# Ledger of designs, part 10: designed miniproteins, single chains, continued (2)

Each design is a single chain, and the fold is of that chain. pLDDT is the mean over its residues in the fold that is shown.

## One batch from the design tools (miniprotein)

Design m4317
Fold by ESMFold2-Fast:
Structure m4317 (fold): chain A 92 residues (1-92)
Amino acid sequence: SLEEEVERIEAEVNDPSLTDIDKLVELAKRIAELVESHPDAPIELLRKAQEAVTRILDKLIADPSATPEQLREAVEYQQRVDDALARKEAAA
């Protein structure tokens, strides 16, 4: 289910019609929570999660309607994903 959930989030994030700022922030939160709850996940899956959250942040930065608070929240989720991936890489 983790692999399927990450693939579903990737598909949503890669949809060019997805411009809902609240939805993008919520997807970033879901990615961070999924990564943190699955520390045993394959490193390749964690890298896909990192790519997805990076794409979300890129979309938010490009959108002038995104508030500084929403950007800050998304950056915090990206950091949580990056930290989980770094821990996994250090353990390998």
Scores: mean pLDDT 83

Design m4318
Fold by ESMFold2-Fast:
Structure m4318 (fold): chain A 87 residues (1-87)
Amino acid sequence: PVYVATVEVALTGATEPVVIPPFTTSEGGLVEFEPAPAGDAVMTATVRGETEEQLQGGIEAVRRVVEGLRKQGVGAEIRSVRREVLE
């Protein structure tokens, strides 16, 4: 099965568009981000994995990205996490 999580991140006060390149976690999960415009926006992250461990690792990677944005002075907060299992 393919494990998928959709993570919505609320952004506040971004001075520039937020663009984060896709990456693979140490567990092997794939994390992809939709570009977000400057200002107040919602950025969607999609996590994909072949195992629950890869999914959890990807969600934790999104949390680290959110903390990185906060350290750069951008308001960032996870609004929702939706998990789905695809065959």
Scores: mean pLDDT 84

Design m4319
Fold by ESMFold2-Fast:
Structure m4319 (fold): chain A 76 residues (1-76)
Amino acid sequence: MSPIQVSDNTSKKSDSLGNTKGKKLADESKNLFNKSDELMRSHDTPSPEVMDEAIKLAREGGKKLKEAQKLNDDAS
């Protein structure tokens, strides 16, 4: 048989905390912040366009984080 266990880093926390929807949004928010940070670090001399894109990603991450907080508050 092929027993499929849970992903150690992600699925365990999601299952334990019970609010998978809010956790998913929070994870997406963190991913967007990480992408923003990586974009800034990947460029030796980031142009204004690159900086603007990084800011946009960070803003989108912040919006998703706020949405996750709202869902967590509503679910509680």
Scores: mean pLDDT 70

Design m4320
Fold by ESMFold2-Fast:
Structure m4320 (fold): chain A 65 residues (1-65)
Amino acid sequence: SVKEELKKIEEEFKKLLDEYNQARDEALRSGSPEARERAERIGKNYQKKLEELQKKADSLIEKMK
C-alpha cells in the first residue's frame, strides 16, 4: 500500500540521517582529512538519496489524491 511505502521511505530517511550524523561527528571530533573526506562523500550521497526519496514520496502522495 502507499502508506506502507511512505513508512519505508521515512525509515530510510532516518537511517541515512543517522549515518550522516555519525560521519559528520567523527570528522568534527578527529579533524582528520580522511574523516572529513568520508563525511563529504556521505553528505553528497545523503543529499542525492534525500532528493530521490522525496520525489518518490511526493509521487506516492499525489497518487493518494
Scores: mean pLDDT 80

Design m4321
Fold by ESMFold2-Fast:
Structure m4321 (fold): chain A 73 residues (1-73)
Amino acid sequence: MKLTEADARQVGALFNKGAEGLSEELKSTLQKMFEAFRNDIDQMEQVLEMLKTLGGNESYIEQALAVLERAKA
């Protein structure tokens, strides 16, 4: 399922907020993975769970996951 442009922008903004505390190399790697999976919501959710595990901001990551779950419905 393809995300709407509005949902994709919202998830991207929340991802960037979640990643603010990470190293630039980690942010770059995760950003590339997230972009690669833009049309695969399950893969995008896996990248967000990985970001959470690596010490990303849980509140922003959970908000991004909620947008993806709504888009899957």
Scores: mean pLDDT 78

Design m4322
Fold by ESMFold2-Fast:
Structure m4322 (fold): chain A 72 residues (1-72)
Amino acid sequence: MKEEAKRRAVELLVEAARLYDRYEATGNEADLQEAQRLTEEAEELLRSISKDEEEYAKLAGEAIAEAARRYA
């Protein structure tokens, strides 16, 4: 279950990165708003499986790094 939440958070961050790139290319505010929503959803998922702020920071860092690897 924690692993499913981590995987989902990474997927959300990858999709958010894709939408940010589309927004940069097109100026479509809807893509920016959706990217922000997906980023917030990923943050909430990671917080829900974290016991404290230290674990959240570690899990968030790991998820961001993994999303960057998958998007690149």
Scores: mean pLDDT 84

Design m4323
Fold by ESMFold2-Fast:
Structure m4323 (fold): chain A 63 residues (1-63)
Amino acid sequence: MVLEIIKKVMEKTGLSEEQAGTAVLLLLDGYSKEEVIDHLVTDQGLSREKAEKTAEVAEELLK
């Protein structure tokens, strides 16, 4: 289930499995969307625009 969600995030965003997996796993761990965006920017080096889109896609797929 989680791996399928990570794959869909990768397909929708063009990001690596590591970047997409970070977004999905942080959301599952109970971090807010805003916290996930900040982690993607600071730890994964994504632009805020890409991080926001990635967090939005991951959140949508987890609901």
Scores: mean pLDDT 82

Design m4324
Fold by ESMFold2-Fast:
Structure m4324 (fold): chain A 55 residues (1-55)
Amino acid sequence: MLSDEQREEVAALSGVDHLTYGQIAKRLGLSPQQVLDALNSLSPEQLEEAMRKAL
């Protein structure tokens, strides 16, 4: 199960660095499906907050 911190990291890598699901999965030691599930579980507000923290 992904933690809230892992979900935020996935959002930052997807939104800020424009990485593919496979690249994010490789970087964080997750499956591409876990990356997709994390992104789908985040609200737009949580996504923006994660991106702000990454900058």
Scores: mean pLDDT 73

Design m4325
Fold by ESMFold2-Fast:
Structure m4325 (fold): chain A 78 residues (1-78)
Amino acid sequence: MKVLSDEEIQAAEDQINSLSDRHLAAGLYAELGKGYEAQKRYELAAEAYRKAGDLYATIDPALAAKYYALAEEMRKKA
């Protein structure tokens, strides 16, 4: 996956927030979290993973738990 700049990340988040499809939005937030983690931007990675978890919570509780755990790991590194 391409490493994202701060400007590209903000644009991606704006696009995700405009989506009515929660499943697609959750997947995109998970990908943003991975991008932030790769850049060592742990605070932003934690936020992205938490948003993915919140969206998955109504669809797939097991995936929600996974992304909430990743968000907590990122907060410990922030």
Scores: mean pLDDT 75

Design m4326
Fold by ESMFold2-Fast:
Parts: structure tokens; sequence; C-alpha cells
Structure m4326 (fold): chain A 64 residues (1-64)
């Protein structure tokens, strides 16, 4: 994940541990979903990944 800061990588590691997916798989799914995420869906996704909305938004910003 060459474009991610250490802080963003740590967020992905926590999401990967929470979901049982690899960091690469979490990143790929977020990239695929980013274009369709509304504020409501973003809150649900953050909850499922065990992240805050601010943490998820920080990662999504790096992917845009």
Amino acid sequence: MPELSPEQREILRRAARRTGMSEEEVLRRLQEAARVLTPVITRVAARELGLSVAELSRVLRALA
C-alpha cells in the first residue's frame, strides 16, 4: 500500500483484524465502494469495520 501514511495503514490493520480480511482485501473493497458511499452507508461501513467515521473518511480521502 505505497500511497498510505503510517496512520492510514494502522487504520487498515485494525479494520483487517476486525473483519478477518487481509489489509489488501479491505483496501480493495473500500476502493470499489467509495464511489457509492453516502453518509449513511459510510457510518454503517465504519461500524462494521470497527472504525470511526473520521478514520474511514481519512482512508477514503487517500483513495480519491
Scores: mean pLDDT 71

Design m4327
Fold by ESMFold2-Fast:
Structure m4327 (fold): chain A 105 residues (1-105)
Amino acid sequence: SAVDALGKVLERLTGLPAEELIRDGRLSLEDLRRMAEALKEMGMGEFADLFLELAEELLREKNVDSLDAEDFKELLERLIEEAPPEWSTMARNLLKEFEELEAAA
């Protein structure tokens, strides 16, 4: 499922178990902040700050309190557009892995 693909991508990205980040197939603002903290601990502070900024923007624009798997793909697409080349490449690779895992599920 899309939720299973999301979980695998998030575990690879953050090193955190999917069950600590995803509730009812969605990512809350608290879960997104936890992800950003994990990314900072891995030395990806610049990526983490932009990730959280764009995630908060998506929550506001959609008038929701959590992001689903499709919203997370849109977040990765925004990261590809707005991030510096190094992080844009990382976001593009994550989106590709997400789509491959979703197609395989």
Scores: mean pLDDT 83

Design m4328
Fold by ESMFold2-Fast:
Structure m4328 (fold): chain A 84 residues (1-84)
Amino acid sequence: MEELKEYVKKLLEEKLKEKGIELSEQQYEELVTTLTSYALYFELSKEEIEELVEESVEKLKEEPLIEVQVEIAVKILEKAVKEV
């Protein structure tokens, strides 16, 4: 878990810097936790984690953080329903 969380932190920091998006320390930690939980639940590959982080950062350009976090939670629910 710690290794995965550090990997997500690194990717998120790099993508936020590339896109010129600034988050507070609290917002950054909340997003890292959300993304790490998603990656663990879906057993994502490193490539899939990178795609998830990039998509989430792109959405932050036009959407508040809470909307991005809710969308990630909805995707978890949608996958659970589709696998039944």
Scores: mean pLDDT 75

Design m4329
Fold by ESMFold2-Fast:
Structure m4329 (fold): chain A 85 residues (1-85)
Amino acid sequence: MKITKEEVLEALENYRKKAGIPADQPLDKVLLISMALGAGGEKLAENLRKLPDDATDEDYAEAILSADEPGVLMFLKFAKEGKTS
């Protein structure tokens, strides 16, 4: 799967804007894990579980890129839309 770190960071920034999460606040790890599982991203969900609760967007981007599974594409779509579609 050819996803760039910049594409992942852009998706997370769009998610923050749509969810109303300020840049100084950690992302909701539990909600992101639920989105990953809904997208079929079991490896992604496991990678996210290993992150600290105060993980940065770069930590999330590395975890997402490391999953290397089809569910990552659907997860990024959900994040960009700010909704489960």
Scores: mean pLDDT 77

Design m4330
Fold by ESMFold2-Fast:
Structure m4330 (fold): chain A 102 residues (1-102)
Amino acid sequence: EEEFLKKLKEIEEDESLSFEEKINKLVEALPEELRKELEDIISSDESTKEKLINLAKLLGSLKISEEFGEKIIKEFGKLLNASEEEIEEAIKVFREERKKYE
């Protein structure tokens, strides 16, 4: 767990990695069950809003910082051409889910 959080920080701070490469390394660091869930969310044919909400719920279940989780949601939202309102709603969902696991 402490090792996982250190790995997440290393991934976030690595300027040589693209956003997609950072997400791939994050996925590799997750337990198999959570990795499958994240892959299913990213590859789904659901709407941009639904993908962001599902991602927010998954990230909220992880022991990551609020700042890093919000950054992932914002960058993923930009990649999907999400509206600012959709990104803000996903961040709200992330914060609410995170509180359930704290």
Scores: mean pLDDT 72

Design m4331
Fold by ESMFold2-Fast:
Structure m4331 (fold): chain A 106 residues (1-106)
Amino acid sequence: SMAESARVLAEVARGDARGAADEIERYTKQTLDEAKKLMNEGKYEEAIKLLEDGLKYSQDVADWFRDMGAAHPEVADEFAASAARYEENAKKLQDGLDKARTLYEE
């Protein structure tokens, strides 16, 4: 059943919660570090594109977790927690993007 599949996914997420947290944190840090390097080299358009792509990825994954939580109320809290983590990382990428755009306009 879909509910059983959601429970298995939530259990896997709980069992690998640390690894999943480390992965999204590493991805966000690497994306921001690479964008900063590109900006220091005057490659603002490339930095903006990298940050836009990273932001879209994080938002799309957060939206997927929100949709899964709505579809599976019995495990909604686990999906909401995952969505919140991706939303927090999306905010960090948005802050980086806003800074890159401001510097490019100067």
Scores: mean pLDDT 76

Design m4332
Fold by ESMFold2-Fast:
Structure m4332 (fold): chain A 94 residues (1-94)
Amino acid sequence: MSEEEEKILKAAKETGLISEEELEKLKKFIESLGVSEKDRVATLIFELVLSVPEEKLDEFYEKLKKKLEELGASPETLKMLDNAYEAVKFLYNS
């Protein structure tokens, strides 16, 4: 697992909005993917955002973004989070 993937999982855990069991399942799923690190990071972020119910989506996004910034996540990772949030929010309103 990359340092970036570890930052994302740590940030998600610290939001308190995803169970440790769900985080471990996502970690194992991402580690099973035979794709690039960039694609694993993008998939992890998208799956995390999708795992949260609509009523918690805004709170999860705000907390996750703040925690990722505190952990020094890359600008690319933060942009992936913004894109995933907008995409999932669009799906709920379509």
Scores: mean pLDDT 84

Design m4333
Fold by ESMFold2-Fast:
Structure m4333 (fold): chain A 84 residues (1-84)
Amino acid sequence: SAAEQAKKQRLEKVKENADKAIKDGTEESVKRLGDNAKIAIGMGDKESAEIFKEAIKEMSKDPKLKKTAEEKLKEIEAFEKEVE
């Protein structure tokens, strides 16, 4: 259906944006992913939020980004509880 195709295209674009942030490998990219995850959660877009969270988890494997990534994941989890 047109709705299923639109959802697929949106999730592909979200994944591309997340992959680019991982490639950039900066604290600013981690923060941007965190903000985008909160926006997705606020919109009820759980699938996009999960893509952003997984990207932040991947970036947390870098010792330079670990603290910022872990802090942003905690903020996202706290926000998820508030919007339920």
Scores: mean pLDDT 86

Design m4334
Fold by ESMFold2-Fast:
Structure m4334 (fold): chain A 94 residues (1-94)
Amino acid sequence: MYKYELKITVKGVLSDEQAEELKEIVTRALEEQGFKVLDIEIVQDKEKNETVITVTFESERPLSEKEKQLLIIRVKKALEDAGYEVKSIELTEL
């Protein structure tokens, strides 16, 4: 098993309801690809008007560079389709 961290920065300070919606969107996007979500942390920065979501997940096989890029694109699209402005997404192997 391989562990990864997905770090997502979205524009805005989120309500508790929006934070829960974001967790559900990201969890669904990852689980639809066969990944197991282990942890999700949300940190809000009022000064920067940003919310950072850090997701730890597992894959039963290693992800290629192309698979990592496609996963980033899919997560970004899922969040943007829900009305969130995505500033950055970073994927790191743990």
Scores: mean pLDDT 85

Design m4335
Fold by ESMFold2-Fast:
Structure m4335 (fold): chain A 107 residues (1-107)
Amino acid sequence: MITEALQAGRYDEALEAALERLRTGDDEEKLEAFRAILNVALSIRDPEKARAYIERGVRALAEHASEEVRRRALEEVRALLEEFKRLEAPPHWIEVLELLVELLERA
């Protein structure tokens, strides 16, 4: 499962499992999978790897999710970004969320 791979630090395995759920799941499962991809990206200190994970997640969401799921994902990321800025979260987390908002707005 996605959670088990995340706990073990197997980020590539967690990403592939989340992408599969994004392709095959219902609307709630697709949102949960997208949240898992975001959690993986925020856990990675390598900005290039985090960016690649975000780009793959947004691409899968754009190709396989309904407009409603994409809209809800964008709303959740925008709310999280605003909260992280208010809490003065680490700059790399802010950068990941800003990139994610930009990519979702273009999807």
Scores: mean pLDDT 80

Design m4336
Fold by ESMFold2-Fast:
Structure m4336 (fold): chain A 93 residues (1-93)
Amino acid sequence: GHMAELEEIRKLREEILKFIEEQLKKDPSYTDAEIKKFLDLYRKALENMTKEELEIVKEQLELDFKARQLFNEGKTYDEIMKEVEKIKKEKEK
């Protein structure tokens, strides 16, 4: 029902914010002050998003995280782009 969907949206926003915080904290290049600023920006961005928009944001974060992982593994730009494209195609099925 509509009420269940609103609660699901709130929970999804909180889960996305926790995921972002965990990913930023794992990267030693980010300071605590920078992490706080990024989280504040994401909170504002996510506050007015629909469920569909939140699902898109989650997908983009998964792609960004994978691209960063491949870059850290020494993959070329071409290899990173191919893996990103593969993930996108799997989500369109």
Scores: mean pLDDT 78

Design m4337
Fold by ESMFold2-Fast:
Structure m4337 (fold): chain A 57 residues (1-57)
Amino acid sequence: VKFTEEQKKAIEELASKEKVTMEDIEEVAKKTGLSVEAVTEGLREVLAKQYLEKKKA
C-alpha cells in the first residue's frame, strides 16, 4: 500500500502501542482517510519492521 508521510506517521504511532484494538485501527482509518484494510496492512508492515529492529537491539 502507498501512504502519505502523515498517514505513515499515524500508523507508526498506532504500532507503538502495547495493545492495538480494532477501535484504534478504525480511528486511524477515519483520521487518515484510509480503509481499515489499508491501515491493517500498514500496521502489519510496521510491526514486522519494529520486531526485527528490536531483535537486533
Scores: mean pLDDT 74

Design m4338
Fold by ESMFold2-Fast:
Structure m4338 (fold): chain A 64 residues (1-64)
Amino acid sequence: VDLARQGLQAASDGDSQRATQLLVQAGLSPSTAQQLVDQIRAATDAGDYQRQQQLGQQVIDLAS
């Protein structure tokens, strides 16, 4: 859970490489981690905070 939360924070900060690495360490496959990081980045750029929260919860659920 901590690694997944750190990965989400890195994605929000714009560090996509670190975000993907942390999510993989949290238990996500590399392809799933990259796809979710890309979607979080897109939601952040669009200012869609509800979508960011939804994607964040999906990451936490997958990392459990």
Scores: mean pLDDT 81

Design m4339
Fold by ESMFold2-Fast:
Structure m4339 (fold): chain A 77 residues (1-77)
Amino acid sequence: LSPEVRAAEPYAREADAKLAAKDYDGALEALRKVVEASAPDSPLAAAALGAMSQVYLLQGDEEKAAELRARAEEIAA
């Protein structure tokens, strides 16, 4: 694994645990740490931004979800 993926792995696991508990704020905090540990414009950053978008949809924040989805799509394109 790259250093970025190794650094992000604990936060990704934390995000999964928070989502399972329906702790959406905790999941967003953990996913932000995944983005911070990722290289800019990396596939890992895109995946984390996409996951954050889904969490915002679960919270009913469609506007924030759309913004994060657009950023993830820009990286993935």
Scores: mean pLDDT 78

Design m4340
Fold by ESMFold2-Fast:
Structure m4340 (fold): chain A 74 residues (1-74)
Amino acid sequence: MMYKVTLTGVGPLDDATARVQQAGDTIETNLGAKTEIRVYPGVAVLTATVDSRSVPSVLDTAMQLGLTARVEPL
C-alpha cells in the first residue's frame, strides 16, 4: 500500500528550506523514495510517495525536524 506524504516547514525561507531539504535527503537515502520540494516565501513543502512500512520513519523524521506532516493513502 502506498501513501502520499507531505511535509511542511514554516519560518524564515532559509531555515524552512534547509529543514525540508534535510528531511528529503533522509527520506531518499534511507527509504529510496523520490522527494519533490517546492519553496515559497516563509514555507517549504516536500512531497513523496512511500510504502506503508516507511510511514513511521517519515513521521519520525518530520517530528525531529519540526515539520508538519500530512499522510494520505493513494
Scores: mean pLDDT 83

Design m4341
Fold by ESMFold2-Fast:
Structure m4341 (fold): chain A 97 residues (1-97)
Amino acid sequence: ADAARVRELVALIAEAQEAALAEEDDERAAIRRALERVIEALRPRAETDPIAARVVAVLEVLLELSERPVDYTLSPEELARRAAAVAALRELAALVE
């Protein structure tokens, strides 16, 4: 059951990334757009699905950090939040196999 839900979320992320890249020449803008689209699509589901809630929380952290200026040095706390978000996504990806 959980593997099917994670597979659906991975497919949604892939579709959002393809749609964003088709609309934007700037790769950074395309990535931000893809994150925003996935968050918006998953937000209603996050109220009832703990996996969707975890994915939304992770993507919101990544979106927030992506809004920093190019010359901004991330704090140790921000680096830890990003590392935790990446680790959570890797755990979710492993459940799809």
Scores: mean pLDDT 66

Design m4342
Fold by ESMFold2-Fast:
Structure m4342 (fold): chain A 83 residues (1-83)
Amino acid sequence: GTQRLLDIYLRRAEELLKELKEKGADENFIKMVEEAIQLIRDGAPISELREKLEKIIGKKVPEDATREQLAIELINFLERAIK
């Protein structure tokens, strides 16, 4: 179900965030990622989550993207950023 997938993606995003902090990533970047994770967790409007994510990844995401798809985009970006 949707909730189960979101919980898995949130755990993965939190793991990646921890790794970024341990590697000394920029504090403003860390704050933006924490805010995006919170928006996913709190069930904030998709439009608000999309705007935050676009600022983090530096590109537009599909306007019809689901919350799950936005969470996947965040994870993919963070995995690339950690490399």
Scores: mean pLDDT 82

Design m4343
Fold by ESMFold2-Fast:
Structure m4343 (fold): chain A 107 residues (1-107)
Amino acid sequence: MEERRKIAREVAEDIRASAAGITRELRKNLDEEFVERLIEIYNETSKNLDLEAGIEKVKELLKEKGVSDEQIERILKLAKENKELPKSASPVEKAATGTLRALLRLS
């Protein structure tokens, strides 16, 4: 019984993260709290369609993780242009870019 619930939760978490633009591989290399915050921002924005507020919350979360304002603006530009980050980008930056792209698809 416990194993079936664990598998169901993992599948649900993969689906939730994927909808917010976070791949399973990125999720393995990220803090669970950070991933959950990105998922919450996406889910809230998908319900209220306040894209500006959603994007701003992602920017604030990146600042909390020590990403510079210049790098945040670069990430947002790449997300808007549907371009990939460099392979050297951190998992935090890659996940946030995925979530920003997911938010922009709601428009």
Scores: mean pLDDT 79

Design m4344
Fold by ESMFold2-Fast:
Structure m4344 (fold): chain A 79 residues (1-79)
Amino acid sequence: KLLYKIIRKEVTLDLSTMAETWEAIKSTVTGEEETSDEEKIEKIAKEAREIGLKLEAAKAAGQREWKGEFIDVSISELE
Protein backbone atom coordinates (compact mmCIF):
# COMPACT_ATOMS: atom_id res chain seq x y z
CA LYS A 1 0.00 0.00 0.00
CA LEU A 2 2.97 2.36 0.39
CA LEU A 3 3.32 2.84 -3.36
CA TYR A 4 -0.22 4.09 -3.85
CA LYS A 5 0.23 6.63 -1.05
CA ILE A 6 3.47 7.83 -2.61
CA ILE A 7 1.81 8.14 -6.02
CA ARG A 8 -1.09 10.07 -4.53
CA LYS A 9 1.31 12.53 -2.86
CA GLU A 10 3.35 12.91 -6.03
CA VAL A 11 0.22 13.62 -8.09
CA THR A 12 -0.39 16.68 -5.94
CA LEU A 13 3.27 17.71 -5.90
CA ASP A 14 4.83 17.38 -9.31
CA LEU A 15 4.11 15.50 -12.53
CA SER A 16 7.80 14.90 -13.30
CA THR A 17 8.30 13.11 -9.99
CA MET A 18 4.96 11.41 -10.52
CA ALA A 19 6.17 9.94 -13.82
CA GLU A 20 9.14 8.33 -12.04
CA THR A 21 7.08 6.90 -9.19
CA TRP A 22 4.38 5.72 -11.58
CA GLU A 23 7.01 3.95 -13.69
CA ALA A 24 8.14 2.15 -10.54
CA ILE A 25 4.59 1.13 -9.62
CA LYS A 26 3.78 0.00 -13.15
CA SER A 27 6.95 -2.10 -13.21
CA THR A 28 6.11 -3.56 -9.81
CA VAL A 29 2.53 -4.39 -10.77
CA THR A 30 3.53 -6.04 -14.05
CA GLY A 31 6.38 -7.87 -12.32
CA GLU A 32 4.35 -9.06 -9.35
CA GLU A 33 3.12 -12.62 -9.38
CA GLU A 34 0.94 -13.58 -6.44
CA THR A 35 -1.16 -16.69 -6.15
CA SER A 36 -4.80 -15.64 -6.51
CA ASP A 37 -4.57 -11.98 -7.53
CA GLU A 38 -4.82 -12.56 -11.28
CA GLU A 39 -8.09 -10.68 -11.76
CA LYS A 40 -6.99 -7.85 -9.50
CA ILE A 41 -3.64 -7.61 -11.27
CA GLU A 42 -5.39 -7.43 -14.64
CA LYS A 43 -7.68 -4.67 -13.41
CA ILE A 44 -4.76 -2.77 -11.91
CA ALA A 45 -2.70 -3.18 -15.08
CA LYS A 46 -5.57 -1.91 -17.22
CA GLU A 47 -6.14 1.12 -15.02
CA ALA A 48 -2.38 1.67 -14.71
CA ARG A 49 -2.26 2.03 -18.49
CA GLU A 50 -5.12 4.53 -18.39
CA ILE A 51 -3.44 6.50 -15.60
CA GLY A 52 -0.19 6.50 -17.57
CA LEU A 53 -1.98 7.84 -20.63
CA LYS A 54 -3.70 10.53 -18.57
CA LEU A 55 -0.39 11.58 -17.04
CA GLU A 56 1.18 11.82 -20.50
CA ALA A 57 -1.78 13.88 -21.70
CA ALA A 58 -1.55 16.12 -18.62
CA LYS A 59 2.16 16.68 -19.21
CA ALA A 60 1.52 17.50 -22.86
CA ALA A 61 -1.21 19.96 -21.86
CA GLY A 62 1.13 21.58 -19.34
CA GLN A 63 -0.80 20.45 -16.30
CA ARG A 64 1.32 20.13 -13.19
CA GLU A 65 -1.30 18.78 -10.80
CA TRP A 66 -3.77 16.00 -11.43
CA LYS A 67 -6.50 14.55 -9.28
CA GLY A 68 -5.54 11.26 -7.67
CA GLU A 69 -9.09 9.98 -7.28
CA PHE A 70 -8.69 7.48 -10.11
CA ILE A 71 -5.45 6.18 -8.65
CA ASP A 72 -7.13 5.71 -5.28
CA VAL A 73 -9.83 3.55 -6.84
CA SER A 74 -7.38 1.50 -8.88
CA ILE A 75 -4.93 0.87 -6.05
CA SER A 76 -7.75 0.10 -3.60
CA GLU A 77 -8.65 -2.85 -5.85
CA LEU A 78 -5.17 -4.25 -5.22
CA GLU A 79 -5.69 -4.21 -1.46
Scores: mean pLDDT 51

Design m4345
Fold by ESMFold2-Fast:
Structure m4345 (fold): chain A 80 residues (1-80)
Amino acid sequence: MLEDKLAELEAEIQEIAQRILNSSSLEEARQLVDEALELIDEFERWVGSTDVKADITREELLEFLERLREVVLNAYRQHA
């Protein structure tokens, strides 16, 4: 279900954000940022290509994904 996939994505992004904060180098942190942003972009592309009937509006979905991107970028800013 879409809700299960959103919860999985959020959990993965939160885990990567923690890894960014705990990374030993700026290069490792950058690589983790790229990984997380690609996961979010892949999810957005998947949703855009499927007939997903969700109780969530497209606007709410995009806002959720944007918040996940902010979590990643904020973790990087805290590390850098």
Scores: mean pLDDT 80

Design m4346
Fold by ESMFold2-Fast:
Structure m4346 (fold): chain A 82 residues (1-82)
Amino acid sequence: MADLLKDPEKVVPELEKAAAAGDAKAQTELGWYYAIEGDFEKAKELFEKGAALGSAVAQGELAVLYLFTGDWDKAREWFAKA
């Protein structure tokens, strides 16, 4: 994540390739990149994909993202599952 903030032009294309291949870690990291950029809809999609693959990190990040977007009911559901 720190490297994403420092060198997004170098890191984002590699994360996009890995995320497209079904890598839950890449989906989670790319989701964080979009959340930092303010694209919460795309961040949700990526965290949902990672969470569906069983990533506890993605499940927790999805819950946090729902808090930031004001969806308290979904945030509570995902915190209970993570």
Scores: mean pLDDT 74

Design m4347
Fold by ESMFold2-Fast:
Structure m4347 (fold): chain A 109 residues (1-109)
Amino acid sequence: SLEEEILKKLEELKRLAEELRERVPEVGPLVDALLRKIEELEERYRAGELSAAEARELVDEIQQLLGDIGLAILALEEDPAARAEFLEVVRRGLLLANEILSLIEEQLA
């Protein structure tokens, strides 16, 4: 179902955020903010009181936090190979956030 796919992708996004925290402890505060926004999106979605506009706003905030994490990694990580690997995790998170929005918009249409 769309609901099961949305919830599965939200859990995957949380796992990517936890991976970033474990591998780049310096972005911990940004990851904590990201996890709070993912939890807010999930809670509102599960409550059945999420409009398409509210979903877009929350996903935009999630994507902004992922972007901020990416910028912090660029500033903090001196190893080019590790930097590229961590930025790939951020890129996967951005794609997941967009996929979650698309599925929520499909369900609400």
Scores: mean pLDDT 89

Design m4348
Fold by ESMFold2-Fast:
Structure m4348 (fold): chain A 77 residues (1-77)
Amino acid sequence: MRLSPAELEDEIAESMVLMFVSIAKLLLKRGDIEGAEESVRLAEELLASTDFANPELRAAAQAAIEEVRAAIEEAKA
């Protein structure tokens, strides 16, 4: 028995989205709002281009993006 290709793709996609979100949070903490926006945009693009087989992984990735997006909007005010 092996993991399905779709399950592996979901895990890779979620990990990449979370990586971009983490970079955005780090840049935001350093005052680089523009860099944080670019990083979260890449995460959003990856999420939009990925057809998740597991809705929980998709929801987790989306929640992480929404959290950092809200932080960016707060920092811009």
Scores: mean pLDDT 79

Design m4349
Fold by ESMFold2-Fast:
Structure m4349 (fold): chain A 96 residues (1-96)
Amino acid sequence: SMEEERKRRLEEVRERYRREFEEAKERIKKYLKENTDLSEEKIEERAEALAETALQLRLIGLVEEGRLAERNGVPLAPEEVREQEDARLLLEEKKK
């Protein structure tokens, strides 16, 4: 069914962005360790918050790029349309 396909797609998208989130978090942790005197606990907390904010902004940006392309009649490649749909699915799941 379409609902089962949506759930499978959402899980794949969630896993892909989870990896991106973890990679971003580790990069931010490294930066904070090298450039600040923050405790390990505060570095972890801040890196997680910054990585979550960065991911949220990236997802919003992808959706908005798609909307702007549609409004201006700019054709999107199938891969770009898929990426926009994936970002939208994940944003809807993050909405409580």
Scores: mean pLDDT 80

Design m4350
Fold by ESMFold2-Fast:
Structure m4350 (fold): chain A 82 residues (1-82)
Amino acid sequence: SELEEQLELLERLTELYVRAAELAGDADTAARIRELGRELREALRAGDWEKAEEAARELQALVEALRAAHPEAFRAALEEFK
């Protein structure tokens, strides 16, 4: 199903972002990204668009901050996921 395909993609993207945070040495951000990715997927399955939007917004902010602070960690994570 389309939803299942989107949830699988979201899970893979979350794994990539978690790995980038780990490579950056930021265990707290890695844990929070994992939690937000789980919350977002659960909200999408439940059809809770408000909760999904809140989780997505916080996840986006953390990923943007991590990318700005540690661009090399993101490149390394992408190489591992090729």
Scores: mean pLDDT 87

